# Designed miniproteins, single chains, continued (2), part 78

Each design is a single chain, and the fold is of that chain. pLDDT is the mean over its residues in the fold that is shown.

## One batch from the design tools (miniprotein)

Design m6693
Fold by ESMFold2-Fast:
Structure m6693 (fold): chain A 63 residues (1-63)
Amino acid sequence: MDAIRAQALKRAVEAYELRKKGGSLEEAIKVAAEAPGIGEESARKIAESPSLEEAVQLAYRAV
């Protein structure tokens, strides 16, 4: 339960940082989707998030 949420947040942050460093949207989606409880649609929204706060909130709502 807490481990799933922690993993989702970790992956959301990693996906956002990857995009900030010039990584592709495709790669960021893959990173976010590796978190348990996050489906492809949620992973895409996280990867497309304009801010870290939005990415984190989407991850919380997805799990």
Scores: mean pLDDT 79

Design m6694
Fold by ESMFold2-Fast:
Structure m6694 (fold): chain A 60 residues (1-60)
Amino acid sequence: MVPKSVLKLYEKLSKSPNLTSSQKKLLQEDYQDLLNANSSEELVAGALRLIGIQEDLHFK
């Protein structure tokens, strides 16, 4: 089960006008991985990847 906070972060990032096409693709792939996750470790890894994309946008 994907936490609501993770889904909200994905939604926020996917709407960002500062995303590159490659970052949008990574977000889509990470979202699919999150939906298919069967362990807490997979969910945490997916959430951290979303945070990493957000930080990349912050540091640009």
Scores: mean pLDDT 74

Design m6695
Fold by ESMFold2-Fast:
Structure m6695 (fold): chain A 91 residues (1-91)
Amino acid sequence: SEAEERAREGAAEGLELQFRQAVENGNEKKLQLLYEIFLSRLLPDGGVGLEPGAPPNLRVTELAIELLTLMGDTELAARLAAFAERMRAEQ
């Protein structure tokens, strides 16, 4: 439904805002927490959901790529980037 789409969009925007603020403020503890959150939401087939076990969300996956790259997890970031490209191609 449109309401569910708006809720997913708002949740993704909230995560991005938290990430951007943590980067700007040098909040290493918050960045580590977000890193652990994204790892807990990582799906076996690729992508990152809004919740553990949820289907992949493009915005959240793109945000996870940025965070993983910042944290030095470049191998996982590259794998997620390939998955995100596939998601974009299907839209």
Scores: mean pLDDT 80

Design m6696
Fold by ESMFold2-Fast:
Formats: sequence, structure tokens, C-alpha cells
Structure m6696 (fold): chain A 78 residues (1-78)
Amino acid sequence: SEKEEKEREEKQKRAIEFANNPELLEEYYELVQKIEGKEGITPQEFKDKLIKEKGKKFAEEVEKELYKEAKEKVEKKK
């Protein structure tokens, strides 16, 4: 549906923010690596694993939470 496409577009825009903000990307990678216990895992690989193990809705919620946490950490450094 159009609502689902909008949600996906917003998530894609957040991913672009990661690509353009090295500090945000570093904080997000650190969070993902700590949770997974694997160095060098990408956010997309982590999300794909969560989808496989727990389902898409759970993975999307985790992604949203980690993005928010990473962004808050970057903001607090200013």
C-alpha cells in the first residue's frame, strides 16, 4: 500500500543520512556490533538476520530504536 511505501521511503532516507554522516554511522555500527557480537557486520546484514530469526516487524522496530539511540548519542556530543 501507499502507506507501506512511505514508511519504506522514510527508512531509506534515514539510511542515506548514515551514508552522509560518518559520526552517526559509527555510533550505529557500534550498537549493531555490540548486540550481534560480530565485528564488521553491516546494519543491513543485522536487519536481514533479525528478519530471518524474528520476522520483519520485529527487525523494523529494532532498526528504528537503534537509529534513534545512535542519533541521540551524536546530538549529546555537540
Scores: mean pLDDT 75

Design m6697
Fold by ESMFold2-Fast:
Structure m6697 (fold): chain A 55 residues (1-55)
Amino acid sequence: SVEEKRVEAIISAVEKVKPSQEYLDWYLSRLEKDKNLSKDAKEEIKKRMEELYNK
């Protein structure tokens, strides 16, 4: 789906760029307010970012 592609594009960009934790915190706060993404997609992005930086 378009949403699945958007999630994968976001995660791929984060993996490539490896932004700071401050940038991720800002981005996640913005993401929570994004009405174009479902709650499930937002939770998936948050979970995968936590796994990427904490594992």
Scores: mean pLDDT 76

Design m6698
Fold by ESMFold2-Fast:
Structure m6698 (fold): chain A 79 residues (1-79)
Amino acid sequence: SSLEEKRRKAHEFLEEVIKLVLEGKTKEAIELLKKKLKEEQIKKAEEKAKKVVEKKGVEKEVALLGMLTLEVIDVLEKE
């Protein structure tokens, strides 16, 4: 089904992002995520990342990676 294909494509994209992170290429992973997003969506992810850092004390790069990933999932599911 269309829904299953959208989920599979999202999963495959996230696997590429995770692979880059595991290879120590976190900045490349962040840039890959940004490529799927508009400036407004990137700013929204950055604002959410700041709140996660303040609330949970995680590293800024990790919080940003996570928030950008959620924005990309939303975009991929709506295509």
Scores: mean pLDDT 81

Design m6699
Fold by ESMFold2-Fast:
Structure m6699 (fold): chain A 69 residues (1-69)
Amino acid sequence: SEALFREAVELAKRAALAISAGDLAAAEQDIRRMEEIRRELLKLGDHESARRIEEMIRNLRAALAAAKA
């Protein structure tokens, strides 16, 4: 679960950089992978890591929506 959480953190950093660069398609792809990781963590019973990833996804989706406006 720690390896999955670390992967999600690196994806979040990459998605944030992609949004800043205007590469919204790359950001969407990274956010979708983070959603997959969140679901896997829930299946493993790692609710704390899943909740943290959910918060990161919400923040990234808000930034993505603002960038599209």
Scores: mean pLDDT 89

Design m6700
Fold by ESMFold2-Fast:
Structure m6700 (fold): chain A 74 residues (1-74)
Amino acid sequence: MEEILEKVREALEEAGVSEAAKRAILQLVRDAQPKSVEEALEVVRGAAEIAVKLGLLSEEQARRAIEEAERRLR
């Protein structure tokens, strides 16, 4: 779990995500407790989509964060 959270955090930082959005997405990943890389990526995609709808991320930032998370977790 800690390795998944750290890699997701690094992906969000690389994508230029704000501290507020970063905390929200990381909390959703923690609450989901993903058992695999595939589950973790599904949670990150869902969390990023919600964050875009809430105005915490642009669509471009969400895409970059997902791409970086996929690269780091795979």
Scores: mean pLDDT 80

Design m6701
Fold by ESMFold2-Fast:
Structure m6701 (fold): chain A 74 residues (1-74)
Amino acid sequence: GVEENLKKAKEALEKGNLEDAERHIMEAVRSLEKEGNTEAARQAVQAITEGLRAGDRKGGLERAIEIIERALEE
């Protein structure tokens, strides 16, 4: 589910594996969409895209994780 994929995404980021982190974030996004939380899913994808545009891929992935975690607290 969302929580398991967030844990895996954080572990991948700690190891510097941005590709694996993004993959796990996208799995969490898909789980959020299935649960009807389409706004948080959209915002997380936007954070990844903005990070890529800014040349800060890691920052974008970290922001996406924050958005998904906040959605789980609602």
Scores: mean pLDDT 85

Design m6702
Fold by ESMFold2-Fast:
Structure m6702 (fold): chain A 94 residues (1-94)
Amino acid sequence: MAEKEAEEKFKEALANLQKAISKVKGVPVPDRVLSEEEVIEQVTEIYGEETRPEVEALIKAHKKYLLAKAKGTEDELQEKLEKEAEELEKELAE
């Protein structure tokens, strides 16, 4: 159940990312939530192909973190993921 919940939260995060981009760039928000691939293509089209690897890495890292949390990873791997999550949150704030 936790894994399913994490996937749903990840989809919400993608929708929020799309809305944030639309708010910043002033473009209209689509009437549907885009898939991961569609989000990457949209961001790449707006910010340029050079940003594609970075956007893919951010989405992949966030999804990996959520899946590891849902899987119930113990402290030994959890501590490593917390560091990665902190760095990811710091980069997202910048």
Scores: mean pLDDT 59

Design m6703
Fold by ESMFold2-Fast:
Structure m6703 (fold): chain A 61 residues (1-61)
Amino acid sequence: EERLKEAVETARKGVASGDDELAAKGARELGRLDPEAGRVAGEALAQKGMEKAARAALEAA
């Protein structure tokens, strides 16, 4: 689905730029559309120290 690709792209953009707010926006949408993918992404984001993005993904999943 187009929204899933957009969510992943937004999260990656946030991670690449160190923008936790932007990464959180993408991660939240990913968790809403695909709870399993959101959970995996949340774990990876937490390991990278992106606490806001990790929380957004886990809350949405």
Scores: mean pLDDT 79

Design m6704
Fold by ESMFold2-Fast:
Order: C-alpha cells, then sequence, then structure tokens
Structure m6704 (fold): chain A 88 residues (1-88)
C-alpha cells in the first residue's frame, strides 16, 4: 500500500541522515573505529526494518561520497566493502 511505501521512505531518509552525520557526530582520528561501528549498526537496523537492497546501496553510496569528501580513507574502504558484499 502507498502508506507502507511512505513509511519505508521516511525510515530510509532517517537512516541516510544518520549515515551522513557519522563523521560530524564522531570526529577525529580516535573515533574512526566508532564511525565504522556506527555505519554497521545503521545498516543492520535499516535491513531489520525491511529497507530494500537497492535503497541500502543508495544509502551506502551517499555515505561513501561523504567519507571520500572528508578524506576518511579507512571509513570509505569499509563502506566500499559493505557495498560489494550487498552486490554479491
Amino acid sequence: ALEAQLERLERLEKKEKEMLEIIEKNPGEGARKVRIEAADIILAEAERQGVPREELLSMLQKGLEKAKEEGDEEFAKHLEEQIARLEA
């Protein structure tokens, strides 16, 4: 139903926002592991909430662009690995 699709979209938008805010909320070199763990938690929650694979991939791609823009190469690599895992 349309309502279920809108609810799913709202959940995705919220998770996308959380993903994009990871670096801002967990800044600095010492928080790198925390950023990776936060991304994994957000992804797992989105999967649990029934977000389709295509939308999960879109969310991860946006997170990857942000990580590359901020110069967080290790976080970007982790997101690339999650994208590859979901595409396999």
Scores: mean pLDDT 78

Design m6705
Fold by ESMFold2-Fast:
Structure m6705 (fold): chain A 82 residues (1-82)
Amino acid sequence: SLLARFEELAARTPEVTPAMLEAFRAALASPDPQLQLLALAALVGLALHLEDWELVEEALAEIARLDAEAAARLEAEVEAYK
């Protein structure tokens, strides 16, 4: 699942504290789509930092399911980063 991959990614990122990880988990598990979008956008940023392109694409697909316009904007930013 995306949550399990996020936990594995966070474990490899020394800058992510346990409190930050719990906040991200809570946001992803929230029924609030705005909090889910914020958590998924943060996941894209972490995946880009670690060069995990498969996770970037999976997170962008989930963002597109919630907000296609937000996904398109973030995807353009990801392409500029490559």
Scores: mean pLDDT 77

Design m6706
Fold by ESMFold2-Fast:
Formats: C-alpha cells, sequence, structure tokens
Structure m6706 (fold): chain A 113 residues (1-113)
C-alpha cells in the first residue's frame, strides 16, 4: 500500500505540473467549484484520496490488480470513454496495476480537454 500510494502521488503531482487546466477541471468535477483555488499540496492530497478510493473500489478481489471489467466501470463512472477492444489491446493479460490504471485515467482526461 505505502509503495503504491507513493507511486500514485508522484503521478498525480506530474499530472498537476504538466496539465494544470485539465487537473483543475477534474478536481472541480469531483469536489465542486472553488477546488481550483486550493494550494497545490491540497489539490494533490484530495486527488490522491479520490484515486485511492476508486482503486480500492475497482480492486474487488484485493489481489492488487484491476480487471478490465472493473476498469471499464470505473472509467465510465468518471465519464471517460474507451472501448473494451482498445483496453484488451493495451492490456492483453486482462488485468492492470493501480499505476497503469491511473496513467490511463490521466491520458483519457488530457485527451478529453
Amino acid sequence: MEKIKKELEELIREFLENHPEVFNEFLTRIHGPGAEKWSDEEKIEKALEFFLSLISWADKDKDGKISLDDALWALRSLGLEISREELEERFPSGEMTPKEFLELVIELLVKEF
């Protein structure tokens, strides 16, 4: 858990640094208007809490992996669109790590904006 938390925090920090407009829009969708006015550290903390909760929900068997079905449901809950076929091409094992899942979420958010 601690190692995963650190990896996700680093990805979230990079997301804020590279795509602040996309990050602020995402945070506003999750927490409501005014979230864009928070400090960078508060934004990172709140985003990390959200993603840890989402990953915990998606990892239903608690094996540390997210199935393609659970990933699709989580992405749809965020309003993000990707086909099962594209996911199967990207993840032929039928599973992804929490890090891979967060990387995919960030990629899709950046493409939407």
Scores: mean pLDDT 81

Design m6707
Fold by ESMFold2-Fast:
Structure m6707 (fold): chain A 68 residues (1-68)
Amino acid sequence: SEKAVEEVREVVKKLVESEDKEPYAEKLAEIAKGNPEARREALEAAGEHPEVQEYIRKALEKAQEAEE
């Protein structure tokens, strides 16, 4: 959904800017849960922001596990 993709972009911006990254990684996982379009957007953002790539990858793993 368009809203989820836009929300991913906003959360990634905050993830990059924040010293406390874990809360934003958790928010990203929740947005990506059950939303393949949001997951694709987050994966692309990981390529553009290497300093937060690990947090984004971890969030996507958590989102996928929660779909069971």
Scores: mean pLDDT 79

Design m6708
Fold by ESMFold2-Fast:
Structure m6708 (fold): chain A 71 residues (1-71)
Amino acid sequence: VEEALRIAYESGRRAAELANAGKPDEARKVFTDGIDEAVRLLVEAGVPEEEARKLAIDSATRGFLEAQAAL
């Protein structure tokens, strides 16, 4: 579970960096791919899909906002 949330968080941070670098399409892809990978891992760990997606989105969003605030 912790590993999946870390992946989502780091994907959010990377997406913020890409957006700041003027690469919004790449930022969106990294953000979405990270969430999907985290959801996959959480579901494999026994978390219901709807809850897994909420957790992954929350973690990725936190990573994005924290990285953006540091810029």
Scores: mean pLDDT 84

Design m6709
Fold by ESMFold2-Fast:
Structure m6709 (fold): chain A 69 residues (1-69)
Amino acid sequence: MEELEKLEKEIEWARENLSPEQIERMDTLYEEALSSEEALQKIKEMAKNKEDPLAPYVLKRVELEKAKS
């Protein structure tokens, strides 16, 4: 419960500190992550390799939404 609240706060912090363009990109990546297993795996690799600073936040959002399901 507290762990999910922490994830939610981290995502909220990102939305408050990211530019509108970065927020739009994050939302697009999140939709892609939900659309296919291959897209989700690609985003996990991007986060692991530090290729995209938004990828970790996309994964946190996927985790949070799965926990609420």
Scores: mean pLDDT 76

Design m6710
Fold by ESMFold2-Fast:
Structure m6710 (fold): chain A 63 residues (1-63)
Amino acid sequence: SGAEAAAKGMDEAIRKYGMSGAAVGEGMAAVDFAKQGDYDKVRFLAESSGFPELRKGLLEAAE
């Protein structure tokens, strides 16, 4: 499904760019919202992120 594909892409972004517990936590929250189909919250979390590389990876996975 599209939600599973987005979640997988986000997991890959977290592995590559999740350099701290805070970054990993933000990424995991985005994955949870993606699995619920709430892409508005995914985009909000990504755009609010203090981690630019993670933000980019999460937004790309959500598209």
Scores: mean pLDDT 74

Design m6711
Fold by ESMFold2-Fast:
Structure m6711 (fold): chain A 87 residues (1-87)
Amino acid sequence: DAARRAAIARVARVLVELFQPRGDAALSVGDLAALTGLSRAAASAALEVLKHAGLVEERDGRYRVAPSADEARLRAVADGRLTLPLP
């Protein structure tokens, strides 16, 4: 739905902004919820969609842009130009 897609775009936007200056910033679900204003449940659901798309990876409960992720694709999701399939 629109709210879930908006949550995915917000999470992608935070990751793009952190990816650009630092390259590989890794954040917990709680960190992403705080940065986006989403609930932990909404942030977690958005991260699972991004992970299934191969744009984000999880390691030890922390999430970051996948090393092989297409940055242009991640930016398109953040900008709302690309819609990812929901699980």
Scores: mean pLDDT 76

Design m6712
Fold by ESMFold2-Fast:
Structure m6712 (fold): chain A 107 residues (1-107)
Amino acid sequence: SKEELEKEALVAAYKLLDDAIRYFRQRGETELAEQLEALKKRFEEDVNAGKPALEVLDTLIAELERLAQQASPEARDVLNKVIEKLREIKAALEAGKPVPEVTFEIP
């Protein structure tokens, strides 16, 4: 049960990050997409190293917040939406609840 919730949370976070990378690449935000791909690689390394899911999510959120501060207003708005959804995933996991329906809408 707890292990399944942790897997569900990490899969949802990975999908959100992947959707954001695709979004920024399609808009020609190549540098930001490459920075997000580096975070995705770090996320995979942390998961494979057996780090606790909550710590992996906290690291991802902190790094995305740093990128959002450096981004254009338009890119920052998208990154802030991703951060909000990751925080919802984290809150559900902390409460021992199923991951909420998290959809990244790509404009």
Scores: mean pLDDT 85

Design m6713
Fold by ESMFold2-Fast:
Structure m6713 (fold): chain A 107 residues (1-107)
Amino acid sequence: HMSVEEEISRLLAEAQAALAAGDYDGFLEAMRKIIEVLKKVKDEELIERAVQSFLALAYQAARRATPEQKARIDELLDEIVEVVKKNLSPETAERIQALADELRAEV
């Protein structure tokens, strides 16, 4: 049994390790698990910190991804933005949406 914060930290570490190993399936699985965990989180500060780490990992993955892998990362960006819109303030959601849109445009 883990705290939600410990579970998110573990999943972020798993995503980073998978990405470093070139294991994109493992990376995508870890990222999807982070989204599912965040849907259950009520702590807005924890959600914001986790989303920032998520976007940083998505950016690193997208820069070296194939077109098919980039499409899967884009799906993850759509999902995380919906979580943010539902759980954070409109101002924070707009900022995160802008970061996700910039990531999409850069790759």
Scores: mean pLDDT 82

Design m6714
Fold by ESMFold2-Fast:
Structure m6714 (fold): chain A 74 residues (1-74)
Amino acid sequence: VEELRRQIIERLEEAKKKYPEYASELNEIIGLVKARRFDEAAEKLRELALQSTDTEFQAELMEIAKLAEEAAKL
């Protein structure tokens, strides 16, 4: 769980560097992951992906959501 949580946080921090316009939303999601609220983090990631028109950003958020869903099962 800790390793997967670390990977999710690292990917979200990298997403903030590439897409600083979404930094506030990504910070909220990072907070949920740090609190081990993985189900809520995955839901927020999917919501953010649906609101974005950037296909690359959407794909990255959906991959991170998948990792959060796997972490929630552990």
Scores: mean pLDDT 81

Design m6715
Fold by ESMFold2-Fast:
Structure m6715 (fold): chain A 74 residues (1-74)
Amino acid sequence: SSFEEYKKKVLEELTKRAEELGKKTKDEALSRQILAVLTRAQAALDRAKTKEEVDKVFEEAMKELDEIEKQIKE
């Protein structure tokens, strides 16, 4: 369905962002945080029943990844 394709697209976008950040750091603690964000997002996306819920998961995960990126660059 288009909804399942939307979830898949959101997860692929988050995975690409996480992989980009993972390549920029040698810090094991930051790498663990990146993996934790993806793991939580995947579980939340699997349970999401509306596009609004999917969008909220995406926004929350992206904000967490952006915060991790600041720790890498600062």
Scores: mean pLDDT 86

Design m6716
Fold by ESMFold2-Fast:
Structure m6716 (fold): chain A 64 residues (1-64)
Amino acid sequence: SAADAATVGRAAYHDVKTHLGASDEQARAVADAAARAVAEGADGKTISEAGRNALLQLGLPAPS
């Protein structure tokens, strides 16, 4: 749902900004990728992969 996508996006934004020292722009990009995956009905694995790929493309540390 749109509400679920917004919730996941906000969580990803805060997590990446707080724990990885990401800029506002980088954090928004990760949040948008995660929220988009949720909005498209992706499962948890696909959502995690979308977030990880966004982190890697931005040069941020990605969890193993």
Scores: mean pLDDT 76

Design m6717
Fold by ESMFold2-Fast:
Structure m6717 (fold): chain A 94 residues (1-94)
Amino acid sequence: MKEQSREVAKRTIEELKEELEKLEKEIEEAIAAKDIEKLEELLKEGLLLQFRALATLVDAEFAGDKELEEEAKELLERAKELIKRIEKAIEELK
């Protein structure tokens, strides 16, 4: 077990959870407001969160922590879902 790698991954997972929850709320608000420009900015944020989730998954795999790997995989899938939701909303509002 690599304790420092686990601590970094765990902290990053908690930060990603908070950021994904905030992103999801902002997506709903932007859809309600029909704000295409805001949705395009949120798409950029979602892509960055997806990248961070992928990096965290790699770190968890190297640490050998299966629970952190599972959490990171869930965050990665959630980020992908939110990105798809934003893309669909932009298409429907154009």
Scores: mean pLDDT 83

Design m6718
Fold by ESMFold2-Fast:
Structure m6718 (fold): chain A 92 residues (1-92)
Amino acid sequence: AEQAAEEAARKKQEEEDREKLREAETLASEGEAMFERYADDPEGLRQALGTLQEAYEKAEEVSKGPMAEEAKELAKRAQETAERAEARIAEL
């Protein structure tokens, strides 16, 4: 009985994790586009950084579940772009 309930819960968690991952992917893409668009604008870069950090946090929330591998890759992508944005702000 508990095993059947655990399988149903796992499928539901996978669906929820997949939805959160889609939200994180959207935020990462938006942050990356902002980073490229505002490469010489410190305020634009700070907005990109905020969006990328939100993407990272959402991806990390699902990095221990059924979508862990995709979530970890997205979190790494968002973090690397955020670090580049922080470095760029420091150079301006």
Scores: mean pLDDT 83

Design m6719
Fold by ESMFold2-Fast:
Structure m6719 (fold): chain A 95 residues (1-95)
Amino acid sequence: MAEIEERVARLRQAVDELEKRYESLKTKVSPELYENLKKAIEDLRAKVDELEATAKAYDPSDPEGRAQLEAKFDEALRAATRALVELNIAESEIK
């Protein structure tokens, strides 16, 4: 159980850090880069929210539930990777 809680907490922390860095870029990057990053962060938040709901409903005695939970972790990790790529692109354009 601690493993799942720690994994969810790390993804939520990543969302918080991405949102802080995103707000710092509002007037420093092109509107297109800002919108791309915004969409990536919004997708990540949605995936982490779905993951938290799935984790809260998770029954360790149900092997099907574990598979669903791991699928939600994979979706959240892909969304996090995309958000980090968009953030790096936006930050690289700051002069």
Scores: mean pLDDT 81

Design m6720
Fold by ESMFold2-Fast:
Structure m6720 (fold): chain A 82 residues (1-82)
Amino acid sequence: ALEELKRRLLELGERIEKAGGSYEVLEDTPELLVLRLTRPDGEETLVALAASEELAERVAARYPGARVERAPSGVYVVERKL
């Protein structure tokens, strides 16, 4: 479910922060979570989880070159290295 994947993504952000990186919650609604992750080496990635393809496309439009993929759960994943 989207809620479980959102929880796991936030847990990943916390894990990155404990390792010397950081994360920022850019958007958090019942249907969408958008995070900016900065790994300890300085690499930045945008990751979003969306309940619908329409929401995923909207996020991807803000980040040219973002990859959109449908997970087996039906959740849409958007990823872009910044």
Scores: mean pLDDT 84

Design m6721
Fold by ESMFold2-Fast:
Structure m6721 (fold): chain A 64 residues (1-64)
Amino acid sequence: SDDLIRRLQRTVHRYMRGEVSEEEVQYELALLGKDSVTVTTPDGFHTVRVTEEHREKARRERLR
């Protein structure tokens, strides 16, 4: 949904600024059903990947 996409974008920008942990990005990706995101940093490309643990946590929070 649009809200999840906007939230992911905000969290990625905060992560790039060092304001949030990689775990928060992984959680937002899992909520959106994405496997990874690649961000550009001054040190080069960095890819954040979702684990099965994050997918399971997101599944429980998406209780219909």
Scores: mean pLDDT 77

Design m6722
Fold by ESMFold2-Fast:
Structure m6722 (fold): chain A 66 residues (1-66)
Amino acid sequence: SVEEEVARLEALRDRTVAQLREQGYSEATIEAVRAAFDRAIELAREGRLEEARRTFDEGTTAAVVR
């Protein structure tokens, strides 16, 4: 369901941000990763689950390859 996907992405966002912060990543990298999650969550809330997954994969890859 949309609610389950949103909850999954929100939990994953919170865990990922905490891990990156503990590992000493820059605030710029953390914000880029958070933005990718936020965009995916927005699409998931709209019921666009396939686009949410694709956008998340692309956004997180771009953030960590910088």
Scores: mean pLDDT 77

Design m6723
Fold by ESMFold2-Fast:
Structure m6723 (fold): chain A 86 residues (1-86)
Amino acid sequence: MREEYIELAREILEKTKDLSLDELSPEARAAVEAAKAALSTGDEEAIERVVEDLKEASKLPADTEEGRQALLIARAVAEYLLELLS
């Protein structure tokens, strides 16, 4: 399971490498902080919910503003997930 989370995070970072986190909306930043808080608890169910959200966000198109914000959230959360797992 740990290796699967690392691979998912790396895939999201590679897919979103050309996107700037400076483009995160205030609502998106709040979502990132909530996801980071959930991951920091170490609760397996909370971690699985965040991972499911990352998988769903990774399917969204970057050509819509909603899709771009979701991908930016996914990138910020993936960076934090890798930090926790390293």
Scores: mean pLDDT 79

Design m6724
Fold by ESMFold2-Fast:
Structure m6724 (fold): chain A 105 residues (1-105)
Amino acid sequence: GSQDLLNAISALEKILSVSTNPNVIQAAENAINALKKLLKNPGDVDAALEAIDALLHIARESKNNQEALDLALSALLALLKSSTNPEVINKAIAGILEILGLKLE
């Protein structure tokens, strides 16, 4: 639902408030923009996939930052809950597993 996407945007805004890494800042802005497109058109598969790619970029740049990894994971979980598209669901699940792996390192 729209509340799950709003929760994802809030998690990304928290990442923007604490990050000093320009790659993380740019990826978070890209994710917020993609999620806003998805709020306007919930059937926009390209926007959902763009959001997942941006969230994974945040996670990969934030490997040793557990707070940023948790916020990215929260945003992916919110996106997963809002989607009924199999490609989006499969990519979000793969992304969640990747972030969980990064947290264990």
Scores: mean pLDDT 85

Design m6725
Fold by ESMFold2-Fast:
Structure m6725 (fold): chain A 70 residues (1-70)
Amino acid sequence: HHMEEEIRKIADKLAETSGLDKEKIDEMVKAGVDYSIAVEALLRGLSVEEIKELYEMIKNPEKADEKLKK
């Protein structure tokens, strides 16, 4: 729906201006996290691992349901 290219440009500028670790951003994106969310998470000092896990649950609600059953 949204212009992903435009969002990525804004996120790139934020990452460069704020001196964020691009390697961590790339790791989150490779795990399926949206680029803009990855940048925002690092700006807020959130853990790469926590964000990756939360995003996996968002993408696959059935995985969360299976965890609750066990």
Scores: mean pLDDT 67

Design m6726
Fold by ESMFold2-Fast:
Structure m6726 (fold): chain A 60 residues (1-60)
Amino acid sequence: MEEELKKLEEEAEKALAAGNYIEASKQWNRISQLYLEAGKIEQAQEYFDKAVEAAKKAGA
């Protein structure tokens, strides 16, 4: 899980740097889901909020 989280964070950052906010949102949402499955509710909420912000930027 931790190695998977690191890869997803790298993919989200690369997508954000490329202006691909939809892809960044998807990666952060996946990280949020993994934290929820691990019972890490606060971390899950943090990454869910990042996903929502990226989605809003894609729609702006």
Scores: mean pLDDT 81

Design m6727
Fold by ESMFold2-Fast:
Structure m6727 (fold): chain A 97 residues (1-97)
Amino acid sequence: MSPAEQLIEALMADPVAEPFREMPAPDSEFYKLVKDPLSLSTIRDMIDSGEITTLEEAVRQLGLMIGQAMVYNPEDSELYKAAVELAKKLEEMLKQL
């Protein structure tokens, strides 16, 4: 497995990733606020298709996904808190790669 594949699989398996694994429901207001919404499954598909070929590219897309959640949700929301925890988990995993 590539480092990018190892990273996405490890994040997908972590419970903190649950809100980010799949795209929100099609009627979600999130799609009105974010032009290019991302989920972990979308990023995984980009790695599997060869659109993302490096660990750096995967980290950049993960950062965009986390940033979307933090920008469009209040700091006291569960989604914002989950995004902060996912960012910490990403940093920890990168230190082990």
Scores: mean pLDDT 78

Design m6728
Fold by ESMFold2-Fast:
Structure m6728 (fold): chain A 87 residues (1-87)
Amino acid sequence: SATDDYSHKQLEKLLQSSKKMGPDDYDYSKNLIQTWKDKAVRRKLTADRFEKYSQIKGNVDDKLAKISREYLEQLAAEGRALMEAAK
């Protein structure tokens, strides 16, 4: 319900790029997810923001959607840190 610091337009662009990713990009993303999980970066993400971003991803297929969920978690955390630092 609070103001989102990350533009939906920018987020949609990133999700569209994820949709275009090939096998190489997919494998790379999967490896990053493991790293994020182990370092607890993913676990620090706010569930509310993650869910909203997941809803925007409607264009991502089933295979990509699974990867996008973890990608969105990392992206949201990074975006929050960026916006806080830029302020």
Scores: mean pLDDT 50

